# Designs tried in a protein design run: designed miniproteins, single chains, continued (4). Part 73

Each design is a single chain, and the fold is of that chain. pLDDT is the mean over its residues in the fold that is shown.

## One batch from the design tools (miniprotein)

Design m14517
Fold by ESMFold2-Fast:
Structure m14517 (fold): chain A 65 residues (1-65)
Amino acid sequence: SSDDKLQTIITTIETILERNPDMPKEEVLELARKMSKTFFPDDPELQEEVFEKVKKRIEELIKKL
């Protein structure tokens, strides 16, 4: 499901941030964008929706670090 794919993206990003705390926010967002396109290649609207959700989650995670 789209929720399972979204959770996979979030978990992957969380793992990357945990292992690479000095990674610039811009690089993390580029990775999130690439993953959104990879998981939802046929739906540009869903790619944007997923990217915005992941972006908000990344901002929450960075704020807690």
Scores: mean pLDDT 78

Design m14518
Fold by ESMFold2-Fast:
Structure m14518 (fold): chain A 123 residues (1-123)
Amino acid sequence: MITLTESGGGTVAEGGSVTLTGKVSGADISKLKVAWLRQRFGSGFMELLGSINAATGETTVEPRFQGRLTLSVDVANQTVLATLRDLRPEDTGVYYFGLVETDENGAERLLILGEGVEVRVVA
């Protein structure tokens, strides 16, 4: 059974940064595509931040987060780090680590989602 564990949330000052850690257990991360998503406080919608294909090293950061989001994979520790900089109060929300599956038609879907880690940005 594959499990996803998140850590590294908390309360941070406006203009600061947060580093989130997603850990994969029960599978070799070097064969997986993983993503970071969030649900902002008061929002009913999940928003993608970026993804990394650990098998290829390909990293995709959504346009609104380019320049302030860094994704890196540590295969030896089975982890992906997401560092978000220049934080604003609107960045407050629950951040999720997810496993992405690509089907035989090339369509991507979220297969497993972690329990989420809270990030609170204070002015």
Scores: mean pLDDT 84

Design m14519
Fold by ESMFold2-Fast:
Structure m14519 (fold): chain A 85 residues (1-85)
Amino acid sequence: SLVDELVKAGIDLIRKVFEGDSTLQSAMVRELLGYGDALRENKVPDEKIRELIEIFKEGLKLDREEAQKKFEEAVKKLNDLLQSS
């Protein structure tokens, strides 16, 4: 599913951004899994999920500092989508 693709891309970005901090990586992955469940429950449109996947994929192509900014952008958009559902 698109949500599974989003979660996979997000986990890859979390591992990159928080490399060396296994405790923070585990916490961020748990948070992302919760976002995935919420996206399914709130019937968020596929187009919006694809936009988030693209942000995570763009982050993976960048250096760690810029990847962190893309991660923060994606989290803000996730929160905005869930507040508007």
Scores: mean pLDDT 85

Design m14520
Fold by ESMFold2-Fast:
Structure m14520 (fold): chain A 93 residues (1-93)
Amino acid sequence: MGVNKAVLRAAARLAEEGYSPEEIREGLLYANEKLAGEKVDGESLFRGDSDIEAAVRAVEEGDYRPLEEEMSETEEKIAERLYEAAKRYLEEK
C-alpha cells in the first residue's frame, strides 16, 4: 500500500515533537473525522483509516522516503491542516 505524503508529513511532524505512534494514530484519526467534508484546492482532506495506519507504520519504521519527493503546495496545505487538528487534540488531553 502506498503511503499518502500529506498524512505522512503530518505524522512525521508529530513524531519530531515527541508524540508516540499510538498518540499520532489517535490524533490523526481525530483530525480525519474533524476535517471530513473539507477541501483544499479542490482536494478532500478526508483520508481513510488505511492511509493513517500506513503513515503511522512508516513513522514506526523510520521510513520517510516518500517525503524525499517534492510535495505539491496542496499536499503541504493538507499536511498542515491534519497536523494542526491532531496537535490540538493531543494538547487538550
Scores: mean pLDDT 79

Design m14521
Fold by ESMFold2-Fast:
Structure m14521 (fold): chain A 81 residues (1-81)
Amino acid sequence: SPVEEETEKVLASLEAIKDEELYRLAALTYAQYMIDSSDDPEVIAAARELMEAVRARAPREEVLRLIRKLGRLWVEAERRR
C-alpha cells in the first residue's frame, strides 16, 4: 500500500535523527500532523500520547515506541477507508 510505504519511510527518517532535540521536535511535528489530518479517535489519542511523552522528556526508546504505535494505527485507519 502507498500509505504503508510512505509511513515506513517517514518512520525510518525519524529513527535516523541522531540529535535528541531535533528527534523530539520531529516527533512533535509528526504527532501534530496526525491530529490535523486524521478523524480516527485511536490515531488522535496515540498522537496526543506521543506529544505528552515528548513534552515530559520521556526516554528516546519510549518516544520511538509511541512513534511506531502511531504509525501502525494510522496505516490501520487508512486501510479501513
Scores: mean pLDDT 85

Design m14522
Fold by ESMFold2-Fast:
Structure m14522 (fold): chain A 73 residues (1-73)
Amino acid sequence: SAHSAALDAALAALSPAEREAAVRAMLEALVRSFETGEELLLDTDERAAAFQLVGPAVAAALRDGRPLADLLA
């Protein structure tokens, strides 16, 4: 969709360091949610951004049976 394409373009415009920082922040929020059992409250745009930033890495970790905390190492 046009919205998804604009999000992908915005994320692609991030420097490697900015992208790494964004990925780390999202992974830390997800790990904290799993550790505390508290629901991570994201709006529609935040969920789309989370999927684009960390979706493949989270899916791979779950497939491999790895703790999500390993993605922060």
Scores: mean pLDDT 69

Design m14523
Fold by ESMFold2-Fast:
Structure m14523 (fold): chain A 65 residues (1-65)
Amino acid sequence: RVVTPDIPEDDQLIAEVRARLRERLPDRLVDMLPDSTILDFLKANNYDVDAAVDALEAFIRQYLS
Protein backbone atom coordinates (compact mmCIF):
# COMPACT_ATOMS: atom_id res chain seq x y z
CA ARG A 1 0.00 0.00 0.00
CA VAL A 2 1.17 3.53 -0.83
CA VAL A 3 0.25 6.44 1.43
CA THR A 4 0.93 9.95 0.17
CA PRO A 5 0.31 13.31 1.91
CA ASP A 6 -1.21 14.66 -1.31
CA ILE A 7 -4.50 13.39 -2.65
CA PRO A 8 -5.39 13.68 -6.36
CA GLU A 9 -7.74 16.45 -7.44
CA ASP A 10 -11.34 15.61 -6.52
CA ASP A 11 -12.48 15.95 -10.15
CA GLN A 12 -9.89 13.38 -11.27
CA LEU A 13 -11.03 10.88 -8.63
CA ILE A 14 -14.69 11.48 -9.53
CA ALA A 15 -13.87 10.76 -13.20
CA GLU A 16 -12.05 7.53 -12.25
CA VAL A 17 -15.01 6.35 -10.16
CA ARG A 18 -17.43 7.14 -13.02
CA ALA A 19 -15.25 5.24 -15.51
CA ARG A 20 -15.18 2.15 -13.27
CA LEU A 21 -18.92 2.33 -12.62
CA ARG A 22 -19.59 2.47 -16.38
CA GLU A 23 -17.84 -0.91 -16.68
CA ARG A 24 -20.40 -2.37 -14.24
CA LEU A 25 -23.56 -0.33 -14.89
CA PRO A 26 -25.31 1.40 -17.83
CA ASP A 27 -24.19 4.97 -18.52
CA ARG A 28 -27.70 6.24 -17.72
CA LEU A 29 -27.48 5.01 -14.13
CA VAL A 30 -23.97 6.44 -13.65
CA ASP A 31 -25.13 9.79 -15.12
CA MET A 32 -27.80 9.95 -12.38
CA LEU A 33 -25.01 10.44 -9.83
CA PRO A 34 -24.02 14.08 -9.24
CA ASP A 35 -20.31 14.80 -8.70
CA SER A 36 -21.08 15.79 -5.08
CA THR A 37 -22.50 12.32 -4.34
CA ILE A 38 -19.44 10.57 -5.82
CA LEU A 39 -17.17 12.88 -3.83
CA ASP A 40 -19.10 12.11 -0.61
CA PHE A 41 -18.55 8.38 -1.17
CA LEU A 42 -14.85 9.01 -1.89
CA LYS A 43 -14.49 10.95 1.37
CA ALA A 44 -16.38 8.26 3.31
CA ASN A 45 -13.95 5.65 1.93
CA ASN A 46 -10.76 7.65 2.61
CA TYR A 47 -10.37 8.40 -1.12
CA ASP A 48 -10.12 4.66 -1.87
CA VAL A 49 -11.47 4.49 -5.42
CA ASP A 50 -12.14 0.72 -5.30
CA ALA A 51 -14.14 1.01 -2.06
CA ALA A 52 -16.05 4.05 -3.36
CA VAL A 53 -16.96 2.20 -6.58
CA ASP A 54 -18.25 -0.80 -4.61
CA ALA A 55 -20.27 1.45 -2.27
CA LEU A 56 -21.76 3.46 -5.16
CA GLU A 57 -22.67 0.29 -7.08
CA ALA A 58 -24.51 -0.97 -3.98
CA PHE A 59 -26.19 2.45 -3.58
CA ILE A 60 -27.44 2.50 -7.19
CA ARG A 61 -28.65 -1.12 -7.04
CA GLN A 62 -30.48 -0.50 -3.74
CA TYR A 63 -32.33 2.56 -5.08
CA LEU A 64 -32.93 1.32 -8.65
CA SER A 65 -33.46 -2.43 -8.19
Scores: mean pLDDT 75

Design m14524
Fold by ESMFold2-Fast:
Structure m14524 (fold): chain A 75 residues (1-75)
Amino acid sequence: APARGELTFEGLTDDERIRRLERKGFADPEAELRANLEALVRSAESRREAGHQFEVRVVGEPTPEERRAVELLRG
């Protein structure tokens, strides 16, 4: 049976995510955030193409890329 999953977002702003990446020592935290969000969208596209059925719940305010991932998983 396809996996039933819940997709949860942390509800952080992009600025808060960037500050966390800066504390982890990334030289370009904005580029790292962009890469992470692009990877999230690609993962959602792959799961949708695999025909998985997902119940998607959003906790907090998603970024535009996180919203795109939610839309892809919902169909």
Scores: mean pLDDT 63

Design m14525
Fold by ESMFold2-Fast:
Structure m14525 (fold): chain A 120 residues (1-120)
Amino acid sequence: SMEDLARTVAEVLKLVEEGKSIDEIAEEIQKRFPGLTPEQAKAIAELVKLAYEGKLTPEQVRELVDRIIANAPSLEQARTALRLAGLAVFSALAKKGYPDELIDEVARILQEAVARLRAA
């Protein structure tokens, strides 16, 4: 549900703020969304941690998004995983005050990924 997504995003941001490892963050994501693969949970954790640390680049977003898709058992599951990844990364970007231009580029990358899944 949207409420479960929002709660998971809040918890992920808290763990990142507390300096938790990618593996610890990924474990919490999987615990709340057991339908995600370990590889997808790690990719989402890495996206959020890089965003929070001010290190996230468009190239890293493409790589991690492609990893989420490559590890999806179905198109529907890939879309769900990308939705969680998008909500989590945008929350981190907004919280850290990233430039609108970079936020827009990250949004474009995620939109392009979702469009490719619809075309497949």
Scores: mean pLDDT 85

Design m14526
Fold by ESMFold2-Fast:
Structure m14526 (fold): chain A 73 residues (1-73)
Amino acid sequence: MPLDTSPIPEEDLKRAEEILRNILKQRDPEAYEKMTEEQIRELAEVIVTIARNLIRIGEEFDRWVAERKAAAA
């Protein structure tokens, strides 16, 4: 299964950036202060891309677990 590299909607990207800023401010405020807006956007794009692929993998994994539980019951 190839990684999903389709364009990220601007609305989803903005939401990811806001979530990322909040996480960074809480966990590593010093690193956050040193990051540029471009770096935050690039990181948000990577995270959204990973999240999309993880959701797909998670759905397949959930199916596999459900099938195993049904077979064990």
Scores: mean pLDDT 73

Design m14527
Fold by ESMFold2-Fast:
Structure m14527 (fold): chain A 67 residues (1-67)
Amino acid sequence: SAAAELARAEAEAAEFVRLRDSPLAREAAAAWLEATREALESGDFSKETEAKRRALELIRQLAEEEA
């Protein structure tokens, strides 16, 4: 179910934040969860949403800071 998939994503996001524990990591995880929730609600994972774009930009910034 979408609820079960979202719960799994929330648990993975929590662990991601725990390992990094930075403000950017928390913001990236929150944006990714919002994008995931929208994709699950719409059933279209290919849809380019503002939430998905924001999540990808924050993840990219985090990757650059960790490099």
Scores: mean pLDDT 77

Design m14528
Fold by ESMFold2-Fast:
Structure m14528 (fold): chain A 80 residues (1-80)
Amino acid sequence: LSREERIKKVSEIEQGIRKKMNEVEKEAAKEGLSPEEIEKRVLQVRIDYLESNFDKLKEISPEVAESYKKEVEEFKKELS
């Protein structure tokens, strides 16, 4: 993949994550959850999406995939 194609594919994945996070945040707010519970739920959505797409990210860029894997590990520590 060219650098431009790599950036575009990563951007598409990030846009998908952002859309899903926004949808979950709105639904959680409608349920009357606390800001802290909303944040945890939204963070879990990002973790799940990145983990389910990790192999795809590795095919796009191993370096980017490794960066996201480290972020997911940090997020999991925060949720513990």
Scores: mean pLDDT 82

Design m14529
Fold by ESMFold2-Fast:
Structure m14529 (fold): chain A 55 residues (1-55)
Amino acid sequence: SLEELKKEIERLKAEVDELEARFAAGQMTPEDARRYLELNQRLIELEEELKKLSE
């Protein structure tokens, strides 16, 4: 549903914010870097889906 899609996007954005804070602090691990790329790719896909459903 649209509400569940919004909640998932918010959850993933919170994870991205955490990883960006770690990157800025110079504390990002290789696993964190891989997760960061995967999360951003997934967010692009989910935000495109949300646009289609919301317009």
Scores: mean pLDDT 83

Design m14530
Fold by ESMFold2-Fast:
Structure m14530 (fold): chain A 63 residues (1-63)
Amino acid sequence: KIEEDIKKVKEDYENELKKLREAGAPESRIKAVENRYKATINYIKQTGISYEELKKKAEEALK
C-alpha cells in the first residue's frame, strides 16, 4: 500500500520536474518542488495516510 502510494508520488514528481525543466524554471523552483515531494513521501511514511487522502486534505486546507 505505502509502496504503491510512494511510486505514484514519484511519478507525479518526475512529470512536474520534466515540465519545469522544459519551461526553463530556475534551480530554486526545482529545489522547492523536490523538497515538497520529499516532505510528501516522509509524511506518508510517518502517518500511513494514503496519497488520495493526502490530496483530499490538501484540497480542504486550500479553502
Scores: mean pLDDT 77

Design m14531
Fold by ESMFold2-Fast:
Structure m14531 (fold): chain A 90 residues (1-90)
Amino acid sequence: SVKEQLEEIIRRMEEAAKLAEEAGDKESAETLRKAAEKVRELVKEGDYELAAELAIRAAERVILFSKSEEVREQAREIKEKAQEALKEAE
């Protein structure tokens, strides 16, 4: 289900935020944590399209601005999964 896909995306964003924090990339960690919380709120409200769009935007920001290649790779995976969730939610 789209809900299960978004819950997986939330978990991956939280894991990527932890990785960013460990890499000293506090900006990417904050971006991912804030996005994970907002996506969780939207999922609770049933706004799956907006949740997926927010996850895509957060991942794109991390891909552009993260100082860590490993964090950027995690963000690319998050973006791909969020794009799949968006297509199913539409």
Scores: mean pLDDT 89

Design m14532
Fold by ESMFold2-Fast:
Structure m14532 (fold): chain A 99 residues (1-99)
Amino acid sequence: STSHTLNIGPAAIEDPDGTLHILPGATLTTNVGESKTINFNSATTGQPGSITQDAGAESTTLTLTVNYNGQTTTITVTLSRAGEVLGLSTSGYYTNNLR
């Protein structure tokens, strides 16, 4: 199986303590070149700008947890075996960009 990496694009800012702020319009990009834009109503913080997961099964689920002013938003991304984004789901400030 091939490992798939989900990258949060250049709309992320890292604090000196390693906290990642994810800005509105950040892009999810897989290592097979598929990209999706994340739309937030406000800036978020939390996870590193990339997540890597093995996609040896029919699908792989990646979870990005972001914190903003004490509120936790979870973005769940489902990738196909080929690294295509099959679905996005979340709670809080996010707007879905599904195909």
Scores: mean pLDDT 49

Design m14533
Fold by ESMFold2-Fast:
Structure m14533 (fold): chain A 96 residues (1-96)
Amino acid sequence: SAKEELLAAVREAAERIKEYAEQAGKLGTDIKTVSDALLKRVAGLPAEEAARFATRAMRALAEMARADQPSMPKEAADKIVQAAEEGARRAEELAA
C-alpha cells in the first residue's frame, strides 16, 4: 500500500540518519530521539497526512543538523542533512 511504501521510505531515512548521528555524540542522541518519534507518528497517521508530516519533519531534521553543525563533525552533519532531504523528497512523491 502507499502507506507501507511511505513507512518503508521513512524508516530507511531514519536508519541512515541514526547511523550518521552515532558520530555526533549528545546531539546525535537528540537526533535519534526525534527520528524515532517521527517514524512512530508517521505510522499512526492516515497515508496522505503521514506523507505531508514526514516531508515537513524530515526537512526540520535537516535544519536541526545544519544549526548544530559547529558542534558536530561536518561529515556527519552533511550526511544527516542529505539523508533527511532524500527522505523528505520520497515522502513528498508518495503524497501525490
Scores: mean pLDDT 77

Design m14534
Fold by ESMFold2-Fast:
Structure m14534 (fold): chain A 82 residues (1-82)
Amino acid sequence: MEELVEKALELGKRLGEAGEDELAKKAAILSHQLAEAVKKGLLSEEQKRKIEELLEKAERALDEGDFETVRESLDEAMKLLK
């Protein structure tokens, strides 16, 4: 579970280094939402797998410079969190 939070934080750091401040901020918000959901036991195994897949998709898109796919993946992950 801490691995998903770490992935979101690392993604935000990389986005900030790339000058994508709005996406970096979005990733930071997602990492906070993930940490709260973990703390409250709100994440099912299915939700964890889907969020992991979305974060991995965002990481791959970032490596390719596809910031639109990064945004879409972050938005979809955030929608899975309440």
Scores: mean pLDDT 82

Design m14535
Fold by ESMFold2-Fast:
Structure m14535 (fold): chain A 79 residues (1-79)
Amino acid sequence: SPREMARAASDTAILAGKSGNGYAVRAAAELGMIAGVKAKDPESGVYAGRGGYLGGQIANDPRAVEAGREAMRKGEEVG
């Protein structure tokens, strides 16, 4: 389900952040946001974006943090 995808994406982004992999953080956040948009479920999109934001902070990767914020915004705009 889109909610399960968003949760997996969020968890993956945080784990990728802990490993210093900013690319994986960005990819996970974007995929989770897309799942939320397809389902018209802004909560799922925002949840995935938050994972990207947190993972980016953990990795100290400003681009990953920005991607997480963008995913959160796009998730919120689905309603």
Scores: mean pLDDT 76

Design m14536
Fold by ESMFold2-Fast:
Structure m14536 (fold): chain A 86 residues (1-86)
Amino acid sequence: APPQAVFGLVLDDEEARRRIAELLKRAGVELIHGLGLTEENNAAVLAKMRPNFEKYSVEQLRELGEKYKPLLEEIEELLEEAGVSG
């Protein structure tokens, strides 16, 4: 499985890809870092980041997502180049 396989269930189609983009914006930099790792690291990082969603308010997650919009676009481009779009 590719490094992005942890998000595979949400990348099956265009709607799923849109949902993951929204999730990245809301979760901010923590999810952004998770996408660039190996399969083992992705699972471990996501397990560590889940508690952070509760630590951050919705407004804080939104601010992080807005701040890192350029990185979100770069990650989406890398996911498409990696062939997750088929």
Scores: mean pLDDT 46

Design m14537
Fold by ESMFold2-Fast:
Structure m14537 (fold): chain A 71 residues (1-71)
Amino acid sequence: VDEALEIARQGGREAARLANAGKPDEAQKVLTEAIDEAVKRLVDAGVPEDQARKLAEQAATEGFLEERARL
């Protein structure tokens, strides 16, 4: 679970860096892929799909905002 959430959080941070570098399409792709990977891992670990997506989206948003605040 923690590893899956860290994947989403790291994806959010990378998306923030890409967006800051003027690559919004790449940022969106990285964000989407990280969330989907985190959801897959959470569901495989027994988390319900709706809750898994909510947790992954929250972690990705957290990583994005934290990284953006540092730029």
Scores: mean pLDDT 83

Design m14538
Fold by ESMFold2-Fast:
Structure m14538 (fold): chain A 110 residues (1-110)
Amino acid sequence: SMEELRELMLEVLDALENHSPDSELFRNLPDPSLFPDLYKIVKDPVSLAEIRERVESGEIRTLEEFRELLEQMFENYKKLYPNTPMEHVAEELRDFALKLLEEAEKRYNS
């Protein structure tokens, strides 16, 4: 059901937000006045808070759309901080997200 799907997506987001202290970097979009290059380097940046809003509004209707938005967020982050420890943080959180998504897909398709 759509309600079950929405609940699974929110559970994934909660787990990502609570994975590590470094997850705070993905919670909200940075202020453009503090990070003016964000919107020059990255088109249509997304954060965990924006993805959550789209899940709660019913804009995201499939786990595929959800996965695509999460992948976009991680790729955007890697583009902003190439060859830094922050790139490794993004890769670790992405790997965790993929495991959670695999589990959610199994629960939804069972």
Scores: mean pLDDT 81

Design m14539
Fold by ESMFold2-Fast:
Structure m14539 (fold): chain A 99 residues (1-99)
Amino acid sequence: SIEEGEEYYKKGLEYFKKGDYEKALEYYEKALEIYKKIDENHPAIAVIYRNIGDVYFAKGDYEKALEYYEKALKLYEELGDSDLAKKVREKIKEVKEKM
C-alpha cells in the first residue's frame, strides 16, 4: 500500500502541474488515506498537506491554503524537520499577506 500511496501522490502532482486542481486534490486525498492507515505521523502526510495547501493557494482559497499549511507545519515540527518547517512558515506568511 506504500507503493499505491506513492502512485496517487505522483498523479496528484501531475494534475496540479496541468492546472486540474480538483483531480489533484482527489489524488492527494487518496494518498493521505493510505499513509494515515500506515502511520498517522508518516513523513509523506506532511508533504501532501503542503501540496494541498499549494493547490488552494493557486485557486485563491487562502483560508483553506492556510489550514493545510498549518497542518503540514505541525507535522514537520513534530518530526523535527526544521528546514521544511521554515519553508512552510514562509508560505504561511505569504498567504496571510494576501488575506
Scores: mean pLDDT 89

Design m14540
Fold by ESMFold2-Fast:
Structure m14540 (fold): chain A 68 residues (1-68)
Amino acid sequence: MSRLEQVIEELLAKTPEEERERLRELIEKMKRYLAQAEETGDEAAERQALAAYMEALDLVSRGLARRE
């Protein structure tokens, strides 16, 4: 958990300010699905958490690329 929070803070710091709100939404979605997966053992919830994480990474990557 603490390492995941560290990664989240690092992603927010590297994300353009205009896109930080969208990134926060994706991170909250990821956390919600991770909590659901831990409570229920639902593999679909784990996959949803991974999908949200991948969208967050893509958003950061596109933000950085556009500023070049």
Scores: mean pLDDT 72

Design m14541
Fold by ESMFold2-Fast:
Structure m14541 (fold): chain A 108 residues (1-108)
Amino acid sequence: SVEEKVREIEEIVKRLLELEKNGTLTSEEVREAFRRIVALLESLSPEELRENIDVLRRATFVALSLLHLLSKEEALEVLEALRAAARRAGDEVTVRILEVALEQVRKE
């Protein structure tokens, strides 16, 4: 269900933040977490994403805070996928934030 997918994204985000706070967060866990988050977001319709915009935004802000744990290629892949989800949701503010982040990562 949509509710189960949204809950899974929130649980993944919560786990990443807890691991970061404890200093135990690894690059592998960030990669696996965002691979799953992206797959879940891609499985939601535009309407379902709009109804759950806060979850998309939370996942986006957490991804931005953890980019330093990803390679340039991995960071670009995650940011592009989040931007695509934000575009499908009609969240122009999140799209612009992600476009700025993409340009910064590309310059590194």
Scores: mean pLDDT 90

Design m14542
Fold by ESMFold2-Fast:
Structure m14542 (fold): chain A 70 residues (1-70)
Amino acid sequence: MATDIANAAVQVASELGPATVEEFHKALLERVPELPHPPHPLTKEKLADTLRSLDVSDDDIKKALANVTD
């Protein structure tokens, strides 16, 4: 699960390049439709916290969200 989510997030980051957190979250949901919705309003920090709660490593989160902005 965590590895699959981490791989999906990194793949989305590679495909989108620089993106807003909303664009990134939408693309990630297409690959992982079971992903819990982060608290609203959606921010990069809240998305990172959601991924961390799913046991995705901080290194994978940092790599995936490197080019994501609020």
Scores: mean pLDDT 78

Design m14543
Fold by ESMFold2-Fast:
Structure m14543 (fold): chain A 86 residues (1-86)
Amino acid sequence: GAPLKNVLIKQIQQVLKMAQEQGNQKLAQQAQELLNQAKQAPDVKPQDVLRVIGLILRSMGHMLDGDLEGALQSLQEAVQLFKQSG
């Protein structure tokens, strides 16, 4: 639902901010593109909710470890599940 999509958007925004702070222009551009895709995506299918939650938690773990590329990869997979719902 909308709360899960809002959590996803917030996590992508955090990766974008961290990439900008690090001067990683390529990662910042990738995160910004993913953010735009997430904002436009439909709601996720009920059967995919637990998988999306797992991917968001994995992304949070990567962010805590300073692995922004791993964080973005997990968020990219979550956004793809939302896109497959349309």
Scores: mean pLDDT 84

Design m14544
Fold by ESMFold2-Fast:
Structure m14544 (fold): chain A 94 residues (1-94)
Amino acid sequence: SLQEELGLLLYEAEVELPKKIEEAKKIYEEKKDKEKALEILEEVRKRAEEILKKAKEVLETSKDPVAKKLAEQIIKTTEELLKRIEELEKEIKE
């Protein structure tokens, strides 16, 4: 169902993508590998942007109030992730 799909996207945004950001941070801090860290962050950014686009489409087109609420949570979570990625990229590029 749409609600199940959105639930999986929310889990990815709340759990899986944050873990990849932490992995990139550790690679930068422990191994000093800027190129590898930035590569991982770019992959996470692209995926977060895809999830954000899907959630915005659901918010605009869905008549299901549960799907809309999930979409709003996904939008908030992915926008916060994108800001976190931008801040970490800026730190690495300094």
Scores: mean pLDDT 89

Design m14545
Fold by ESMFold2-Fast:
Structure m14545 (fold): chain A 96 residues (1-96)
Amino acid sequence: MEKLEELLEKARSYIEKAKQALDAGNVDEAIKYINEAFTLIDEAIELNNGKITPEIRELMEEVTEVAIAVLDKLGDKESAETLRQVREDALASEPA
């Protein structure tokens, strides 16, 4: 309902902010916004009893793309592992 949609809109907003921060060279802000987006997406999935809608899927893929861009700019393998783990947890449904 509207609450779920609001969470998804906030996640999308954070993804856009992350992209803009990265373009401006504000990597720390980009990472912060990416983490917020992942958290909101995870909450949205949980509210939907683990059901991943096309909109949730799109946001997950978009935030993952931005996360990869951040890691590429940093050249940091440890950050790659951290963000990959967060992404994998959000992407993988709780039940089968």
Scores: mean pLDDT 75

Design m14546
Fold by ESMFold2-Fast:
Structure m14546 (fold): chain A 82 residues (1-82)
Amino acid sequence: GGKAAIEVGKELIELAKEKGYVTGEQLIELGEKLIKNSTTPKGIGAGTALKLSGEHAKELGGKVSGKSAIEGGKALIEVGKS
């Protein structure tokens, strides 16, 4: 269901607001959480994309900007609503 995508999107926005960035490890954890709690192809795909983004961020110094993370979180909320 879309609830998992909405909750993960909200968590991503909150983390970004607290520190101005999100770590690659946090993105991987949130992506895995979304995959585990999603029953739709859209939710599983979004979680997989988030996990891959986190893995890529770890290669590049481990952080994603808060602005990018907020945009990603908003996109996840919209996936959850559809």
Scores: mean pLDDT 82

Design m14547
Fold by ESMFold2-Fast:
Structure m14547 (fold): chain A 100 residues (1-100)
Amino acid sequence: MTPFQKELDELLKEMLENNTPREEQVRLIRDILDFFAAMMGLDINDTDQLVEVVKFFVRVYNLDIDLAALEAQIKAAPNLDEQYEVITDAVMDAYLKKLK
């Protein structure tokens, strides 16, 4: 595990343990995805490109997420805000499983 992955794991764990508001969780996930999108040359406002960024993020941090189910949920969401809520739920659930 890289120091960067460890720092992110610790940050996400602290957010869950400190009862961080959902709006702040969504903001952090959005900022991380924006960073990866910029690095990959992708547009997060395009749903297919957002899905590719999310798949990359999940693989980099080795999150236990069903990518096919998550992709379907993202595509079913009516707007970008709801897409980020779905992504944030999946990421936070995966981190809760890692804490067992």
Scores: mean pLDDT 77

Design m14548
Fold by ESMFold2-Fast:
Order: structure tokens, then C-alpha cells, then sequence
Structure m14548 (fold): chain A 81 residues (1-81)
């Protein structure tokens, strides 16, 4: 089992709901077992995902990063363990 942590920064706090919705949809479609988030501040959020394999973790990370950027994220940082 692999853990994916995605830290997302965004300029407009009103975009958070749409950003999280898109990221969660992509994670679920890619086979994520658990998806959780923590609001770090008004302009950043940390999303943690559990994947059954490293290959799926990489696919989930890529999809969620693309979804976040499409939803207006200024920066996206990914960590896979």
C-alpha cells in the first residue's frame, strides 16, 4: 500500500470546493481506497490518498495534480511513500 500526499496552493479561497471535488472524483475513479484532506490555511490544502500499489499511487497523483491545476491551483506538490 502506498500513500500519496498532495499539497495544493490556490489564490481564490472560493475555488476550494470545486478544487477538492475534482481531485476527489479523479482519485475515486483511479481506485483510491481512502481520500482525506486537511485545510492548512485560507489558500492551501493537503490531500492524502491511500492506493493499493505504487503504480496506482503514481496514476492517482498525476490525475489529481492535473485536476487541481485545471481548477485553478497556483502550485501542486506531490509526495509518494
Amino acid sequence: MAKVTITVRFADPARLGELLRRMFEVAKEAGAKRVEYTRVDEHSVEVTVEAPSLEQAEKIAKGMTEAARAAGADSVEVKIE
Scores: mean pLDDT 82

Design m14549
Fold by ESMFold2-Fast:
Structure m14549 (fold): chain A 97 residues (1-97)
Amino acid sequence: SELERLLELNQRLLDAILAAIASGGDPAAVAAALAAAEELRAYVESLPESELKKEILELLERARAALEAGDLEAARRAAIEIGILLGIEEIKEAVGL
């Protein structure tokens, strides 16, 4: 499903950010996190317009800006917020909301 793909791509982004944090901000690890953010952004932009799409794109821009500034904790927070939004959507689909 589209939601499963979003969850997978966001998990890849979070994992890449955590690797960048663990490396102390190694440029190669930060570049990998930026690449993961771009993959998620490209997929989200392909989806129909919705409030969820707008919120995810705003959080992705915050994550990208934070990664470029070297604020890895701000990038991690943004990726976690995307995960929370997607988790809420998964629960809504499961209960028929």
Scores: mean pLDDT 88

Design m14550
Fold by ESMFold2-Fast:
Structure m14550 (fold): chain A 80 residues (1-80)
Amino acid sequence: SDEEELFKEGKKQAEEGVKLAEEYVRKGDYERAIEILEETIEQIETLIKYLEKNKASQELIEEAKKLLERVRKELEKVKE
């Protein structure tokens, strides 16, 4: 379904965002890492709203919410 394809692409983009943020952390650029993770969180929140509006399966919505929680944990690690 279109919702499954959008989730797959969103998950890929989120994983790439996390890896990019990790690169900035390695370089000591914590401000840029935080910015990237916050943008990634906003993108996932937008995806969740889209999935809910389009009545995607509860399984897809829960997977998107798990992805959001994962990225939020990465942001908290950077803030430590």
Scores: mean pLDDT 88

